# Ledger of designs, part 40: designed miniproteins, single chains

Each design is a single chain, and the fold is of that chain. pLDDT is the mean over its residues in the fold that is shown.

## One batch from the design tools (miniprotein)

Design m1368
Fold by ESMFold2-Fast:
Structure m1368 (fold): chain A 105 residues (1-105)
Amino acid sequence: MKELIERLKEAYEKLKKEGKNFKITYDPALPEEVRKLVEELKKESKEGDYVIGVTADPRTGVATELAIAKKENGTYVIEDVFNADGKKVVSALNADGTPVEAKQK
């Protein structure tokens, strides 16, 4: 989880430095400390160039995935997905356009 929070901070600082508009979304199952951090970052977020999404295990509240999507041709295309260990993975999208967890062997 710490590695995934560091990835979130890195993405935030990078997009802010590049002057990009971005929206942050998160799973309400996340721990209160993490939710407070995301709400603080979200106050500066705007819909536009990017979306950053954080997913959590609904049973444990532990963050399991971070997805970064860039707006291209009027839609959001996933650029980066990070697993719970902060490792970059490429996930296929579900039929509704949401990322699926990629099983790594």
Scores: mean pLDDT 67

Design m1369
Fold by ESMFold2-Fast:
Structure m1369 (fold): chain A 82 residues (1-82)
Amino acid sequence: MVEKTLTLDVAIPATAEAMSRLGAAVVRAAEAAGAKVLDLRITPLSATRVRVEVRLGAESEEVLERGERAAKDTAAAFEAAA
């Protein structure tokens, strides 16, 4: 198994609802790509910014890269919608 930790700063309202939706969406996207979410932390940095720390695991580097891309694309989509 290969593993990678991603750190993403995302411009969304730092509400419990927004952070919960972002976290759930990132997990779903990474898992749909075939990766496993081993750890997920979301920390509010300000009222309009959060930090997402995701530890991903996969059977291969190719799957891990797909999971990483899915997580990043999902975070960017949430930022664009905010």
Scores: mean pLDDT 85

Design m1370
Fold by ESMFold2-Fast:
Structure m1370 (fold): chain A 96 residues (1-96)
Amino acid sequence: MEAFKNEDFEAELKELEEEIAKATTAEKLYELGVELVALAERAKVAGKYDIAIRLYELAIEAYERALELSTDPALIKKAETLIEIAKKEIEKLKKE
């Protein structure tokens, strides 16, 4: 059961990594970052802290790429805020 659940999170992470690689707009990268955070929260609830950290790290990468592509001040502010939140969650999980 545990191995199968880890396989599911790993499969979703790989799918989202591929979507990030294909993303060409700041808006899509921001959306993928939000999806990664939601998946990280589910992994955290399941006690899978190592995969949750990896999902938050990938979300930060997606948001940082959105910042590079965006000229929208509202999207920039939201992405910067979510990067800081994700960084704090990673720090908390690394102490577990």
Scores: mean pLDDT 82

Design m1371
Fold by ESMFold2-Fast:
Structure m1371 (fold): chain A 80 residues (1-80)
Amino acid sequence: SPLEETIERFRIIADYEDVRVKALIEASKLPEEKRQEFLKRLDELDTRFQKEMNAAKSIDELREIVDRYREEVEKLIKEA
């Protein structure tokens, strides 16, 4: 139903925001210079993935985009 799709969309967006908040918490633990580089890379990821999320034509596409965002953020955290 359209309502179930709307609820699922909001849950996926909430998952995106959760990943982003966790990235910001990890950034806050870094020394100033590393934090600046981390935040710059996170902002570049956010810009790219927000455009992809806005262009998503289905719930499945949106879910896949958020899963890729999570993977990219985890890589960024591992490199920090």
Scores: mean pLDDT 90

Design m1372
Fold by ESMFold2-Fast:
Structure m1372 (fold): chain A 66 residues (1-66)
Amino acid sequence: MQQKIDALIQAAVAGDLDAVRQALLDLGVPQDLADQVAEGIVQSRDAHVARGIADMLLTGEEQDLR
């Protein structure tokens, strides 16, 4: 799982939309949401934004916290 998050962060910093989209799909994000979120991540080119989104997606699936 961490390897997929690292790939997303690297793609975001590089501004590679296709790589960001693929990393989101690999994280289990639905196609429509992946398209929308990937565009925002690439526009920001911010590793903190990419990491925050990945953390939210991972936490949302686990539901074991709170």
Scores: mean pLDDT 70

Design m1373
Fold by ESMFold2-Fast:
Structure m1373 (fold): chain A 62 residues (1-62)
Amino acid sequence: MEEDYEKWKKELREKALKQAEIFRQNKNKSLQDYIDKVKQLKDSIEEFKRKMETLKAKLEAL
């Protein structure tokens, strides 16, 4: 009885580990998509900041 229970537990753990790995891989893909969107937003904000800094520097140099 205990040996059958341990075998059942081992199989259950194996299935849980496989599902966790699939979930982790799917999560990483979603994170990458999110990172790409955040990068585009950051690029737009950074370009605006660079233009403002350049204008400020030119005005101060005048």
Scores: mean pLDDT 75

Design m1374
Fold by ESMFold2-Fast:
Structure m1374 (fold): chain A 77 residues (1-77)
Amino acid sequence: MRDKKLLPTTKSPNKDAVFEANEKLAQQLQDLQERHGRFPTVLDIKTEFDDDSAKITLTVEVDGETHTLRSEAKKPT
């Protein structure tokens, strides 16, 4: 798959944490969609990786308002 959009898929990051963080963001986007009656527009994506955690910050716009959505996940022990 050749696509760079949400976050870089680099070798060695905690893939489980990255996946979990993405799922949490999807839920927040759905909540905004239900609240405003339309899907938010993604303006910016920032990702930060650690050995056992992943943090994603998504900046979106809906109805002329900018919202910052944050998601963080850690590998379960």
Scores: mean pLDDT 71

Design m1375
Fold by ESMFold2-Fast:
Structure m1375 (fold): chain A 108 residues (1-108)
Amino acid sequence: DVPWNDIELLNRLKKTEPLDSERALSYGGRLAGNLSSGKEPPSRDDGIQGGILGAKLSGSKGEDSRLADMLTMYLKAYKLSKLERNKDVDHAQNLAIELSLQKYEPAL
């Protein structure tokens, strides 16, 4: 099982880089669409709630869109749980990472 709403996951999400917030703002929404249509083993809602709480606990200022940031936190929580066996989430995770690293934006 995956501890989506565990405080342990929220603390791990706080280790995200500041640049991840701006990346999430750009790409998180697109990835959310793909994940929203999927079926999650632990509970998609719980994962998103965990991300929301993590973002609130970090108390980050200068966020344009909390939704995109929360989605990035959710994706990281899923990866930390080693649930990347699910192709949908695995592909979304890898896509988010590549989009963030490329800095060009032309990627999917």
Scores: mean pLDDT 41

Design m1376
Fold by ESMFold2-Fast:
Structure m1376 (fold): chain A 62 residues (1-62)
Amino acid sequence: SAELRKKLTERIKENQLEELTEDQKKLVQNSIENFLNPKKGYEKAKREAEEERKKKLEELLK
């Protein structure tokens, strides 16, 4: 599947992490984590949306 292909490509990329900056290494690790746990990405986006909603609600309650 395309997802399996992407996962293998990310793992191969990880073998060259020593050639990357720390920020680039973090991005690669985040990509792998999102592939393995897509629900974590969804929960993060949901949390951010909920924080925006709370800000708007607090503004309305002034």
Scores: mean pLDDT 65

Design m1377
Fold by ESMFold2-Fast:
Structure m1377 (fold): chain A 73 residues (1-73)
Amino acid sequence: MEYVIPLEGAEDIYEELQKYAEEKLPEPDPSDMSKAKGVLIRGKSKEELLEKLEEYIKTHENLQVPIFVQLEK
């Protein structure tokens, strides 16, 4: 199941972000994802996006909503 939804500019790191989320988070409830609720993570670089995602997942291991990632350029 896809936890991470890449927005413009984050496509190159999508596979790495998705794999990390799949390993750390419980399987999301599709009904929660369909409610269009989510966490938005923004970064100025691919490295910053990965660091922020790692921090958010470590703090919120019970996330059952999609994580939107956006590269600011």
Scores: mean pLDDT 61

Design m1378
Fold by ESMFold2-Fast:
Structure m1378 (fold): chain A 84 residues (1-84)
Amino acid sequence: SSAAAAALEAEGRRLIALGERQLELALQENAPVPEGEDRKAGEEALNRAKALASTLSPEEALLAAITGPIREGEALLAKARELR
């Protein structure tokens, strides 16, 4: 249904925005302590990096935590297009 496709599109865009915000923060030197949504995005990425730390270097784990939501979001957008 179009409603189901719209829901997947919204979630896909949310995940892409989450990963993009975290990447932007990671590239900034002396970035301020994040608040609100940016803080939540940072905490989520750190939790993902922590979970991966046993199998990856800390830098690799952080990169995976940043790119993971972007790839997940892109997959949801692709699925939404199939339902259109």
Scores: mean pLDDT 70

Design m1379
Fold by ESMFold2-Fast:
Order: C-alpha cells, then structure tokens, then sequence
Structure m1379 (fold): chain A 106 residues (1-106)
C-alpha cells in the first residue's frame, strides 16, 4: 500500500533527522527536512485523491494518513527549531536561513 510505504518512510526520516540534529550535523538535517517536506506533499496528495473517490473506506484511510502527516510535521518542526536555535547561537546565518526555509515549507 503506497500510503503505508510513505508513512513508514516519513517515520524513518524523522528518526534520522533527530539523530542529525542531536549530533550537530545541520547539513544532513536540512537535507532530511527537505525530504520530509516532499514526502508530506505526497501523503497530502494521496489523501486528497482518496477523499475524491467518495468511498467511505478510502476517506477513512485518508484521515489516518493526514493524522500521521500531522505527527511527522510536528516532530520535524520540533527538531528543526532546535537546530535553528543552535545555528543562530553559533552565528551561522546561512545554515539558520536554510533551516528556517525548510520549517516554512512544513
């Protein structure tokens, strides 16, 4: 199931993002954040397609996908904000700007 694959990939990316942020690897954190933005857009698109069918089971699954998407978004924003704060404290304005751009896409 494409939805289940997208959700599994999103959870793996969030776990990797946390590790990158905790290790101070902000370049990897930015790359992972951008991948999370892309996968969340695919989840939203799939949810929209499922809802458009008018089928009750498809609509219920779309609701589940949107809830997982909200969870992933929340966690990604939390970790990226931590990275943003540290980049700003270090005076790394270029890294801070790149992180803020990713947060704004979430």
Amino acid sequence: NRGDELVEEAFKLVEELKKAVDSGDYETAIELGRKIVEILKEIDKLADELESTGNEDAINYATTLRLFGLYVRSKAIKYLKKALEKAREDGDEETAQAIEEVINEL
Scores: mean pLDDT 91

Design m1380
Fold by ESMFold2-Fast:
Structure m1380 (fold): chain A 80 residues (1-80)
Amino acid sequence: KDALRQQAIQQLQDLIAKIQAGEIASTDEALDQLGRISQLALQAEAPEEVLLLLAQARLAVDAGDWDGAIALLQQVIKQL
């Protein structure tokens, strides 16, 4: 369980770093990575608040709000 949580944190940190570096080529790429992170969080039995923040981050990415997405993903890391 803790291994899945640590993997989710690592993938969140990697995604944030790629967004900040401008290395995300498409919205679909970021959404695919968020989908994998959400699966890890679910398997790690993350709190409902974490799952809601991940859903909000997905909506921010869909809207092209990268700054909002980064802030939400940082909040997810804080709560995992």
Scores: mean pLDDT 83

Design m1381
Fold by ESMFold2-Fast:
Structure m1381 (fold): chain A 100 residues (1-100)
Amino acid sequence: MTNLEMRIKAAKLGVQYALLAHLLGVDIEDVINNKLSEEVQKKAEELLARNPELPEEIEKKAEEIVEERKEELEKIEITSVEDAQQLALEIAYKVYEELK
């Protein structure tokens, strides 16, 4: 995997976490740490049942946000899996704040 491909993949994951947290009305940290309450998980299931196309819409929106940030991502050097995970978390928090 190229360094740029790894950065884009990490950023997409981070954006998807932010979009999901915003959509469910929960803190980004709850999504990242898999600490979703039973009530929030039920809301997610009902939302997917009513909008089966929602995962595709989230993916498309994540791609659009990542494309807008491509210049920023090209300046970041990823040398390990830990660096990629850290980038995903950093982008998740930043995008989540922008969605407020």
Scores: mean pLDDT 74

Design m1382
Fold by ESMFold2-Fast:
Structure m1382 (fold): chain A 61 residues (1-61)
Amino acid sequence: MERAKEAAKKMNEEQAKSRAEGEELAAQYPEVRDLAEKMGAGAAGSEHYKKLAEDLVAAAA
């Protein structure tokens, strides 16, 4: 199924990008790192983690 192949490829790229951005946010804001750890390994690489981290940073600003 070509949709599955394209989705997997896209997800892999998004995961790598979100992980890098999430790592930077976690380094700047310890509460973000703590939340990611509580949510499990998947959270750090997911788009949900990135979105949540951005919302926390915005709220802290």
Scores: mean pLDDT 64

Design m1383
Fold by ESMFold2-Fast:
Structure m1383 (fold): chain A 64 residues (1-64)
Amino acid sequence: SSEQTALQNKYATITGFVNLALRVEGDLQGLSDAEIQARIAAANQQLQQELQAKLAQLQQKQAQ
């Protein structure tokens, strides 16, 4: 649905900003590439979980 597409686009944008912020922060702190990638992976997992929860709520509401 258009609502699902809107949620996916919103989270794609948020994910992009979070990934960039974590990369910059990690580089400034002198973290290794492995540590930065681990933090990015954890953040992406959290954001994916939030998106899936919102999509499930939307689907349940539409399916009643």
Scores: mean pLDDT 85

Design m1384
Fold by ESMFold2-Fast:
Order: C-alpha cells, then structure tokens, then sequence
Structure m1384 (fold): chain A 97 residues (1-97)
C-alpha cells in the first residue's frame, strides 16, 4: 500500500540521518556508484517529468541526498555531484508547489 505524505515525512525524518551515519562506514566504491548513477538519474528525472505523488518525490529527494554524500565520501568528480545538486533543486521546487 502507498504510504501517506505524513508517514513518508516521519519515516525520512527518522531514518535519513541514520542512513547518512551508516554510509560513512559502508559506502560502496566509486566504480559501483558510477555504474548505478545513469539509471538512478533517469529514474529521478522520470519522477519529476511525470509529477509523481509527493511520497515518491520525498523518497527520491532523500535518495539524492544519500548519493551526494556517498559521492563526496569516495571523492567523486565535482561535476557529478553538481548534477545531483541540480536534481535536488528540481525536486525541492516541485515539493514547494
């Protein structure tokens, strides 16, 4: 069953800080992150283009924030990080509507 907006916001507020802490010791290598990046970007872009329901946009925003932190931890190219920061801004703009 799809989660409510309130359930999703409460879940992410609780779990996102824990996930950010966990990845500091469990981040995948750069090569694995680079391999998943194009598919992840495409999926998030589709959610934005299709004006997906708020719970899916909130979850995508949390996943973008996690991937930005993982890429920073492994010393990824700044251009890759900026691409995700642009996706984050687009998601934040939609969520502000």
Amino acid sequence: APASVEETEAFLARELPKALEWIRSNVPPLEELEEIFPRFRESVERLIEERAPRPLLLTALAQVELLIEMLRLVGADEARIRELERLRARLEALLAE
Scores: mean pLDDT 85

Design m1385
Fold by ESMFold2-Fast:
Structure m1385 (fold): chain A 71 residues (1-71)
Amino acid sequence: MSLEERKERALEEARRRLDETVAHLESLGWRVTSRSESVSVDEEGVATARVVALAEDAEGHRLEVEAEARA
């Protein structure tokens, strides 16, 4: 597996985990207002992806949720 393939796998898994959390929050009345993604590789060639969503409810309360995955 190439380094680029590891980055893609980590990012796909992190997105999948975040999507599950977002679906749950939306079922509770939250709305996702922004998303951000980052991926890094350590000295051993392990890719770590971190994805973040900012959610807001009808009353203006905000919540930040994140998911991480490694490949």
Scores: mean pLDDT 84

Design m1386
Fold by ESMFold2-Fast:
Structure m1386 (fold): chain A 65 residues (1-65)
Amino acid sequence: VTREVAREIAAIGVLLETGGGRFVGLEDGTLTVEDDRSDEVIERTRRALEELARRMGLSRVVVRR
């Protein structure tokens, strides 16, 4: 499995664990997801994705509404 594929699978896994959101893209060290749930849920998802990003060597997480 390539690094890029592994990162996408890991990001999708976090979204499945948090019970929602949609993977949009992973390019140039930026992980982008879409989530239109409550601010509290978005904040939890964002923190989980930021932790994942740190482990994967990604520089930025963007959550779109």
Scores: mean pLDDT 73

Design m1387
Fold by ESMFold2-Fast:
Structure m1387 (fold): chain A 68 residues (1-68)
Amino acid sequence: MDERIKEVLKKVLEEANSVDEASKILSENLNVEEAEILFEKIVELMEKKGLVGTPSFEELKEIFKELL
């Protein structure tokens, strides 16, 4: 995963207080290709952990920490 995507994930972990705020930071800082790479990594990690449905903000933060 690109260092730029990791930098944006760190920003999300520091500044976002909700899934909506996290999505805004990601959309403002990542291009379409970077966002697709991140989405694929999130889905892969969710499947490995047996997570189903829409993750909570706390679950999403744990996923982002593991992607770093």
Scores: mean pLDDT 80

Design m1388
Fold by ESMFold2-Fast:
Structure m1388 (fold): chain A 89 residues (1-89)
Amino acid sequence: APEPSDAELEEMLRQVIDLAENYQQRLAEAQARRATFDPASQAAFDQLVAEYQRYSEEIRALAELARTDPEAARERLRRLIAEVNAEPG
């Protein structure tokens, strides 16, 4: 696959940060609804919440890094893109 340009990486970084904010908002809404779930569904939901929380924490750290050291942030984003491309679905 062709390598993304620096401009493309910067645009992707902005989109990733925006997506992370959306995920955090949706996660908070879902947690408020957790009490309406069956116990088995609550266990499965807790697993998904833990995974999403970890992902959101990493993206938040990336956003913080982008403000402090944009070059390091672009390098980290490049690695994340490579990982996503290696995972089917």
Scores: mean pLDDT 70

Design m1389
Fold by ESMFold2-Fast:
Structure m1389 (fold): chain A 68 residues (1-68)
Amino acid sequence: MTPEEIGKQIATAVRLGDYQAAQSLVDYLKENFSREEQLEALKAGLDYAKSTNDTRAVRYLEGLLKEL
């Protein structure tokens, strides 16, 4: 699974209200990828969330980016 794919899956999980799946994906991202790859993943997820007008996913991913 690529960083980009993980970012998009986080956005999808948040959109579906599955915060347990979203948190598990965030934990996987932090444990298996560099800080630079984590940033790329979260940016990809944010772009995806913006393209689908998913305000909840946008806010969630913006929060993760600020904590990175």
Scores: mean pLDDT 87

Design m1390
Fold by ESMFold2-Fast:
Structure m1390 (fold): chain A 58 residues (1-58)
Amino acid sequence: SEQAELDAKIATAEAFADAAERGVQLHAKDPVSGAETTAMLQDSAARARAKAEELRAK
């Protein structure tokens, strides 16, 4: 059903956001990781969260 597909897309977007947020925590503790990598992961997490919210609004 369309609803089940939509729910799956929302869950996937939330999972990607969670993974990116974990990546931020890991890179913040790594002195070899650049600020650019952390910023990209934060942006990816925010974008994934925004996508999930947009899908929920449908």
Scores: mean pLDDT 79

Design m1391
Fold by ESMFold2-Fast:
Structure m1391 (fold): chain A 59 residues (1-59)
Amino acid sequence: MTILEYIKKELPHLKLSDEEIREIAKEFGLDPDASAGLLPDRVDLNELVEALRKRAEER
């Protein structure tokens, strides 16, 4: 499972596009096509989720 697929599965209610998720992941220094298993080692998941929520709220 990629980081992109993981975010889409866990946060489907935010209705973010693949491009929006890719953009935010790159801002955190993450490759959205990399394994989701790397997330806890590379980024604070709470900060990532907050950034995704803010992007959804701007719509």
Scores: mean pLDDT 76

Design m1392
Fold by ESMFold2-Fast:
Structure m1392 (fold): chain A 97 residues (1-97)
Amino acid sequence: SMQEALDIVREFALKLERFEPLSLEELERLDEAFKNLSAEDLRELAKELEKEGKERAATWLYAWAAAKEKDEEELKKYLEKLKEYFEEVLGKKIVEK
């Protein structure tokens, strides 16, 4: 169902927010969920996550929405943003904790 697909995508986006890797099984569940969601569904979920202060999770959802619509410029924009978040968080964790 659409609601189950939204719940799966939200769960995995929040896991990626924390830079936790997805297992192969989780990636397969994510792929199946994407088949039941439009790019607009992903953007609406991203807006809700932004309101919750989950900016990295929202950025992942915007990237996935751009990929679904084959919008290479938007996809590149969000992937660069994710790269910056990853570099900042990873660098800080390696140096501090």
Scores: mean pLDDT 76

Design m1393
Fold by ESMFold2-Fast:
Structure m1393 (fold): chain A 90 residues (1-90)
Amino acid sequence: SMAEQVAKLREISRWMAERFAAEPEATLEAFERILREAAERARELGVEELAEYLERTPEVLREYIEREGLSEEEIRALVAEFRDAVLASA
Protein backbone atom coordinates (compact mmCIF):
# COMPACT_ATOMS: atom_id res chain seq x y z
CA SER A 1 0.00 0.00 0.00
CA MET A 2 1.01 3.67 -0.23
CA ALA A 3 1.15 3.82 3.58
CA GLU A 4 3.64 0.92 3.60
CA GLN A 5 5.78 2.68 0.95
CA VAL A 6 5.76 5.91 3.02
CA ALA A 7 6.81 3.94 6.14
CA LYS A 8 9.73 2.41 4.20
CA LEU A 9 10.73 5.86 2.90
CA ARG A 10 10.75 7.21 6.48
CA GLU A 11 12.92 4.25 7.60
CA ILE A 12 15.44 4.96 4.81
CA SER A 13 15.39 8.72 5.59
CA ARG A 14 16.04 8.04 9.29
CA TRP A 15 18.85 5.62 8.40
CA MET A 16 20.47 8.29 6.18
CA ALA A 17 20.06 10.92 8.92
CA GLU A 18 21.85 8.63 11.41
CA ARG A 19 24.71 8.09 8.91
CA PHE A 20 25.05 11.83 8.21
CA ALA A 21 24.90 12.62 11.96
CA ALA A 22 28.01 10.42 12.32
CA GLU A 23 29.76 12.57 9.63
CA PRO A 24 29.94 16.11 11.16
CA GLU A 25 32.03 17.31 8.19
CA ALA A 26 30.36 15.54 5.29
CA THR A 27 32.72 15.23 2.32
CA LEU A 28 31.67 14.53 -1.27
CA GLU A 29 33.11 11.00 -0.81
CA ALA A 30 31.06 10.41 2.37
CA PHE A 31 27.95 11.78 0.60
CA GLU A 32 28.41 9.37 -2.32
CA ARG A 33 29.07 6.41 0.02
CA ILE A 34 26.01 7.11 2.20
CA LEU A 35 23.74 7.45 -0.86
CA ARG A 36 25.01 4.16 -2.37
CA GLU A 37 24.44 2.39 0.96
CA ALA A 38 20.98 4.00 1.23
CA ALA A 39 20.20 2.73 -2.31
CA GLU A 40 21.08 -0.83 -1.25
CA ARG A 41 18.88 -0.45 1.86
CA ALA A 42 15.98 0.85 -0.27
CA ARG A 43 16.38 -2.08 -2.70
CA GLU A 44 16.32 -4.59 0.21
CA LEU A 45 13.04 -3.00 1.39
CA GLY A 46 11.55 -3.23 -2.14
CA VAL A 47 11.50 0.54 -2.80
CA GLU A 48 12.98 0.13 -6.30
CA GLU A 49 12.32 3.66 -7.64
CA LEU A 50 13.97 5.30 -4.61
CA ALA A 51 16.91 2.85 -4.82
CA GLU A 52 17.48 3.78 -8.50
CA TYR A 53 17.18 7.50 -7.72
CA LEU A 54 19.68 7.33 -4.83
CA GLU A 55 22.08 5.19 -6.91
CA ARG A 56 22.01 7.73 -9.79
CA THR A 57 22.33 10.82 -7.56
CA PRO A 58 26.16 10.65 -7.11
CA GLU A 59 26.63 10.51 -10.92
CA VAL A 60 24.17 13.38 -11.50
CA LEU A 61 25.94 15.43 -8.82
CA ARG A 62 29.36 14.77 -10.43
CA GLU A 63 27.99 15.90 -13.83
CA TYR A 64 26.52 19.04 -12.23
CA ILE A 65 29.86 19.86 -10.53
CA GLU A 66 31.74 19.50 -13.85
CA ARG A 67 29.14 21.43 -15.88
CA GLU A 68 28.94 24.37 -13.43
CA GLY A 69 32.67 24.36 -12.63
CA LEU A 70 32.12 24.26 -8.86
CA SER A 71 35.10 24.94 -6.57
CA GLU A 72 35.99 22.65 -3.65
CA GLU A 73 34.40 25.21 -1.27
CA GLU A 74 31.14 25.26 -3.28
CA ILE A 75 31.08 21.44 -3.37
CA ARG A 76 31.54 21.28 0.43
CA ALA A 77 28.75 23.85 0.89
CA LEU A 78 26.41 21.86 -1.40
CA VAL A 79 27.10 18.60 0.48
CA ALA A 80 26.65 20.38 3.85
CA GLU A 81 23.29 21.82 2.68
CA PHE A 82 22.10 18.32 1.71
CA ARG A 83 23.34 16.86 5.02
CA ASP A 84 21.54 19.57 7.02
CA ALA A 85 18.31 19.01 5.05
CA VAL A 86 18.42 15.24 5.74
CA LEU A 87 19.11 15.84 9.46
CA ALA A 88 16.24 18.37 9.68
CA SER A 89 13.79 15.85 8.14
CA ALA A 90 14.65 13.06 10.64
Scores: mean pLDDT 80

Design m1394
Fold by ESMFold2-Fast:
Structure m1394 (fold): chain A 84 residues (1-84)
Amino acid sequence: SKIEEIKKELKELIKEAKELLANADSLSKEELKAKFDELGKRLQEIAKRYAENKSKMTPEEKKEIDKLLEEAGKLLGEIAKKIQ
């Protein structure tokens, strides 16, 4: 389902963001910024698809995705601190 695809993509993005954060100090600022920008764009596209599918979701499903979005945003915020 589209809902399961959104959850899967968010979990994959969170995994990649965690790996990027763990390796941030071993990367150039340019490479770190490029990877950060890519993850940010992917998160925005996922959030857009989530918004488009909200009417088809239970309150429980929305709560689960909201938590994943919050986790992803927090990780990207920590990566941003390493760049700026």
Scores: mean pLDDT 88

Design m1395
Fold by ESMFold2-Fast:
Structure m1395 (fold): chain A 85 residues (1-85)
Amino acid sequence: MKFEVTLDDGTVVELEIEDGKITKVWVNGEEVDFEYLGEENAVRFTLPDGRTYGLKILSLTEDSIEVLVVNLDTGESKILTGKRV
């Protein structure tokens, strides 16, 4: 399943999820490398502008996702809702 989450600056993050596991990450349509943060539902990735983010799935349905997103450069965190695409 693929889900789309929009960050506060309008950056679009897409996640491919299989059995609750994050398997791929895209930023503004470009696939990016990521690292697991101790759990397969939590990842760290870097945007093309050099900003680093942590992201953890809080809830997942067939149509929607709720994630905790942390800007690792500033320490700012937000709970964001995304949709299946």
Scores: mean pLDDT 84

Design m1396
Fold by ESMFold2-Fast:
Structure m1396 (fold): chain A 100 residues (1-100)
Amino acid sequence: SLEALREELLAASNSPLEREAALALLEELERLRREGAPAEELVERMKAAMEALRPISPETLERIERLLREEPEKARELAVEMLAQLAGRERLERLEAEAA
């Protein structure tokens, strides 16, 4: 389920990126959201950011790819949430305001 995938990815992103990488990711995420980037691009950025912390399992990658194919809008929401989590909560208050 989407919720199970979300929980797994949140557990994997519990340690935020180094400050410089987190700020760069936040800035890029803000730009992508402003430009209305497609779900595919946001998911690709999410995978790259998570892979920098640890390899994503093939099973998890398959679930992400399937979600993107079957429910692209949900994949987009998940990618934004994961990227926000990786960048750190405090720096992302503005993104939460925009998402609401």
Scores: mean pLDDT 71

Design m1397
Fold by ESMFold2-Fast:
Structure m1397 (fold): chain A 63 residues (1-63)
Amino acid sequence: SMQQEIQKELDKLKELLKEEGRDELAKQIETLLNQVRKTKTVTPQDVRDVIQAVKDQLERERK
């Protein structure tokens, strides 16, 4: 399902953030994961946009 796909992407991002020592950001991603599971107001597209933006920012700053 779309939710399972999004959960996989969020988990992957969470692992990346932990590797970079970004514990607070990892917690924010975990909170977003819980919101996706509860399916109240967050769409899969909104989550993907956030994932992409965070990933791009992290990779740029890492270098």
Scores: mean pLDDT 71

Design m1398
Fold by ESMFold2-Fast:
Structure m1398 (fold): chain A 86 residues (1-86)
Amino acid sequence: SAMREADKRKLYEEALRLVDQTVAASEALLRAGGNGLAFAEDQGRALAKRIAELLGEEGEVLGEEIRERLIEAARAVEAALKAAAA
């Protein structure tokens, strides 16, 4: 890949910000009775694909790790909201 180290760092920082935003949006959807888990999975898959396209083989591993972290965080939020609603 022709990406410079500074551009890779920016991508990592952007990915972490998008993870936080996706978790917050998933929480809001779950609180409203929407499908926050499906939203988190779709966003995680899209982000993983974008990272893989930009970073190649290195990006495939990173993208999948970020996707799994997003799904795990969304599931933890759903479990916490269900516990709080009981």
Scores: mean pLDDT 69

Design m1399
Fold by ESMFold2-Fast:
Structure m1399 (fold): chain A 96 residues (1-96)
Amino acid sequence: MKIKEVTIIVTKEGVATIIIKGEITEDEVQAIADDLGEKFGLKVKKVVADSEIGIITLEAEKSLARDIANYLSEKYGLKITGVLETEEYTVIVLES
């Protein structure tokens, strides 16, 4: 697995979408989803992946966006390169 970029989008309604770009398998994306679910006590709603992109949907509070980003940054050696925060959503971008 070689992750190039991760985009985390968490809405005020409590939907988190994590988009992983790189050389990845569906099993590796599922493992990331399960790890986040266990680590933060979050419900995994959906996982979809091909060889280039993985998309994870979780139930998560908007306030958890930075904690999720910091966890993925540390675990996968990614750098936080962008943060956009509004009342409606938080978007965090991580890159290798």
Scores: mean pLDDT 89

Design m1400
Fold by ESMFold2-Fast:
Parts: structure tokens; C-alpha cells; sequence
Structure m1400 (fold): chain A 78 residues (1-78)
């Protein structure tokens, strides 16, 4: 059961890194798609989280998702 939440946490982390890479390359549409994937994986991890350690890790990833999302939206609005 705990492994399932951890899988979604890892998927969210990978999606954040993918979004950062696309943002750095100027691929704003791909970056936004990766951010959307990260959000979905964070939501699923929250549903499945059973430990404080998992909740803390989800909180860290969620802060990174917000940071990258804001950067992508700012770049799109410029």
C-alpha cells in the first residue's frame, strides 16, 4: 500500500524535472503538459499517503510543482 503512494511521488518528481528541462529549452507547451502530469501524480499520492514521511515528501514536491507552474505561466504571459 505504501509503495503505491511512493510510486506517484516519484512520478511527480520526474514530471517536475521534465517540466524544468522543457522550460529551460523554451518548450512552454511541453513544460505546461509536464506540470499538469506532476499535479495529477501529486493528487494521486495525497489520496494514497498513509505516513507522515510520505506527506512531507508530497509537500516538498507540491512546492516544486507550484514554483515550476508559476515560471511556465510567467513565461507564457511575457
Amino acid sequence: AEEEANKYIEKAKKAVETARQHLAAGDLDAAYQAVSEAIKNVEKAIELATTQEQIDKIGEVAREVVSVRDAVLAARAA
Scores: mean pLDDT 85

Design m1401
Fold by ESMFold2-Fast:
Structure m1401 (fold): chain A 63 residues (1-63)
Amino acid sequence: MKVLTLEEIREFNPEDSDEELEIILEIHRFMVKVEETGEATEEEKKRLEELMKKLKESMKEKV
């Protein structure tokens, strides 16, 4: 998977806050790690789900 730059992530998410952008960046880094190593722990997967849920909750707040 191609690693996106911070600027590219921001361009895809222009309405997101800096806080949401950091969450997106952390999710992206996790996805890249899994693609490169082919593995993820249950704890890492749970953290990913929590980050995605937090991002979705923040997005709902704006709508």
Scores: mean pLDDT 71

Design m1402
Fold by ESMFold2-Fast:
Formats: structure tokens, sequence, C-alpha cells
Structure m1402 (fold): chain A 93 residues (1-93)
């Protein structure tokens, strides 16, 4: 539906902002909202942003956990490009 597509777009923008500024709280909020709405691809994007933000803060074990969950969500959504990004980010840790 249009509302679902708009919400996914908003969550992806929030994830991009969180990734740009290493904003862990914004990434966590985006992931929580995507989960509540049952949007596995948007949840994966938000969790990827969370992993990147945590890595930037030196929180490596938490970053690994977020990226493993992002990988799982991308696979659940059938997002092969997202899954490949999450795998590369995990290999860099």
Amino acid sequence: SLEKEVEEGVLEIQAAVAKRFADVELAEEAARRARELGLPRAEGVALEALGIALRQQGRLEEAKEALREALRKFREAGDEAGAARAERLLAEL
C-alpha cells in the first residue's frame, strides 16, 4: 500500500541519517519502528545503520550483533544486495 511504501521510505531516510552521524539512538528507533510495522527490509536497513554507528563508536561486539540481525532480516526480505552488504560489514569487524 502507499502508506507502507511511505513509511519504508521515512525509515530508510532515518537509517541513512543515523549512519551519516553515527546516531545509535536514531538507528535503534528506526529498527524498532520497522519491527512494529513488520517491514523486514526496512528493519534490515536500520540494523545495518545501527551496526555502522556502533562500529564508529568502537562498540564492536554490539555492532556484530546488529549486523548479524540485519543479515537475517535482509535474507527474510529476499534483499540479496542488503545481505551482501551486511556480510561485507561483518567481515570487516
Scores: mean pLDDT 88

Design m1403
Fold by ESMFold2-Fast:
Structure m1403 (fold): chain A 55 residues (1-55)
Amino acid sequence: SEEALEEIAKKTGLTVEQVKLIAEDEEAALRLYLSGEITAEQVNEARRLLKEKGL
């Protein structure tokens, strides 16, 4: 699972910790998006890749 998160981070330009928040803590991920730290495109792509990997 950690290796899968690293691959998603690499493909999206996110950090592993940001990918974990998108997977596990939707409110924290929303706060990162609203602060401008991550983009809607990065969130959508990370969610797509997480779903493909069963995470």
Scores: mean pLDDT 83

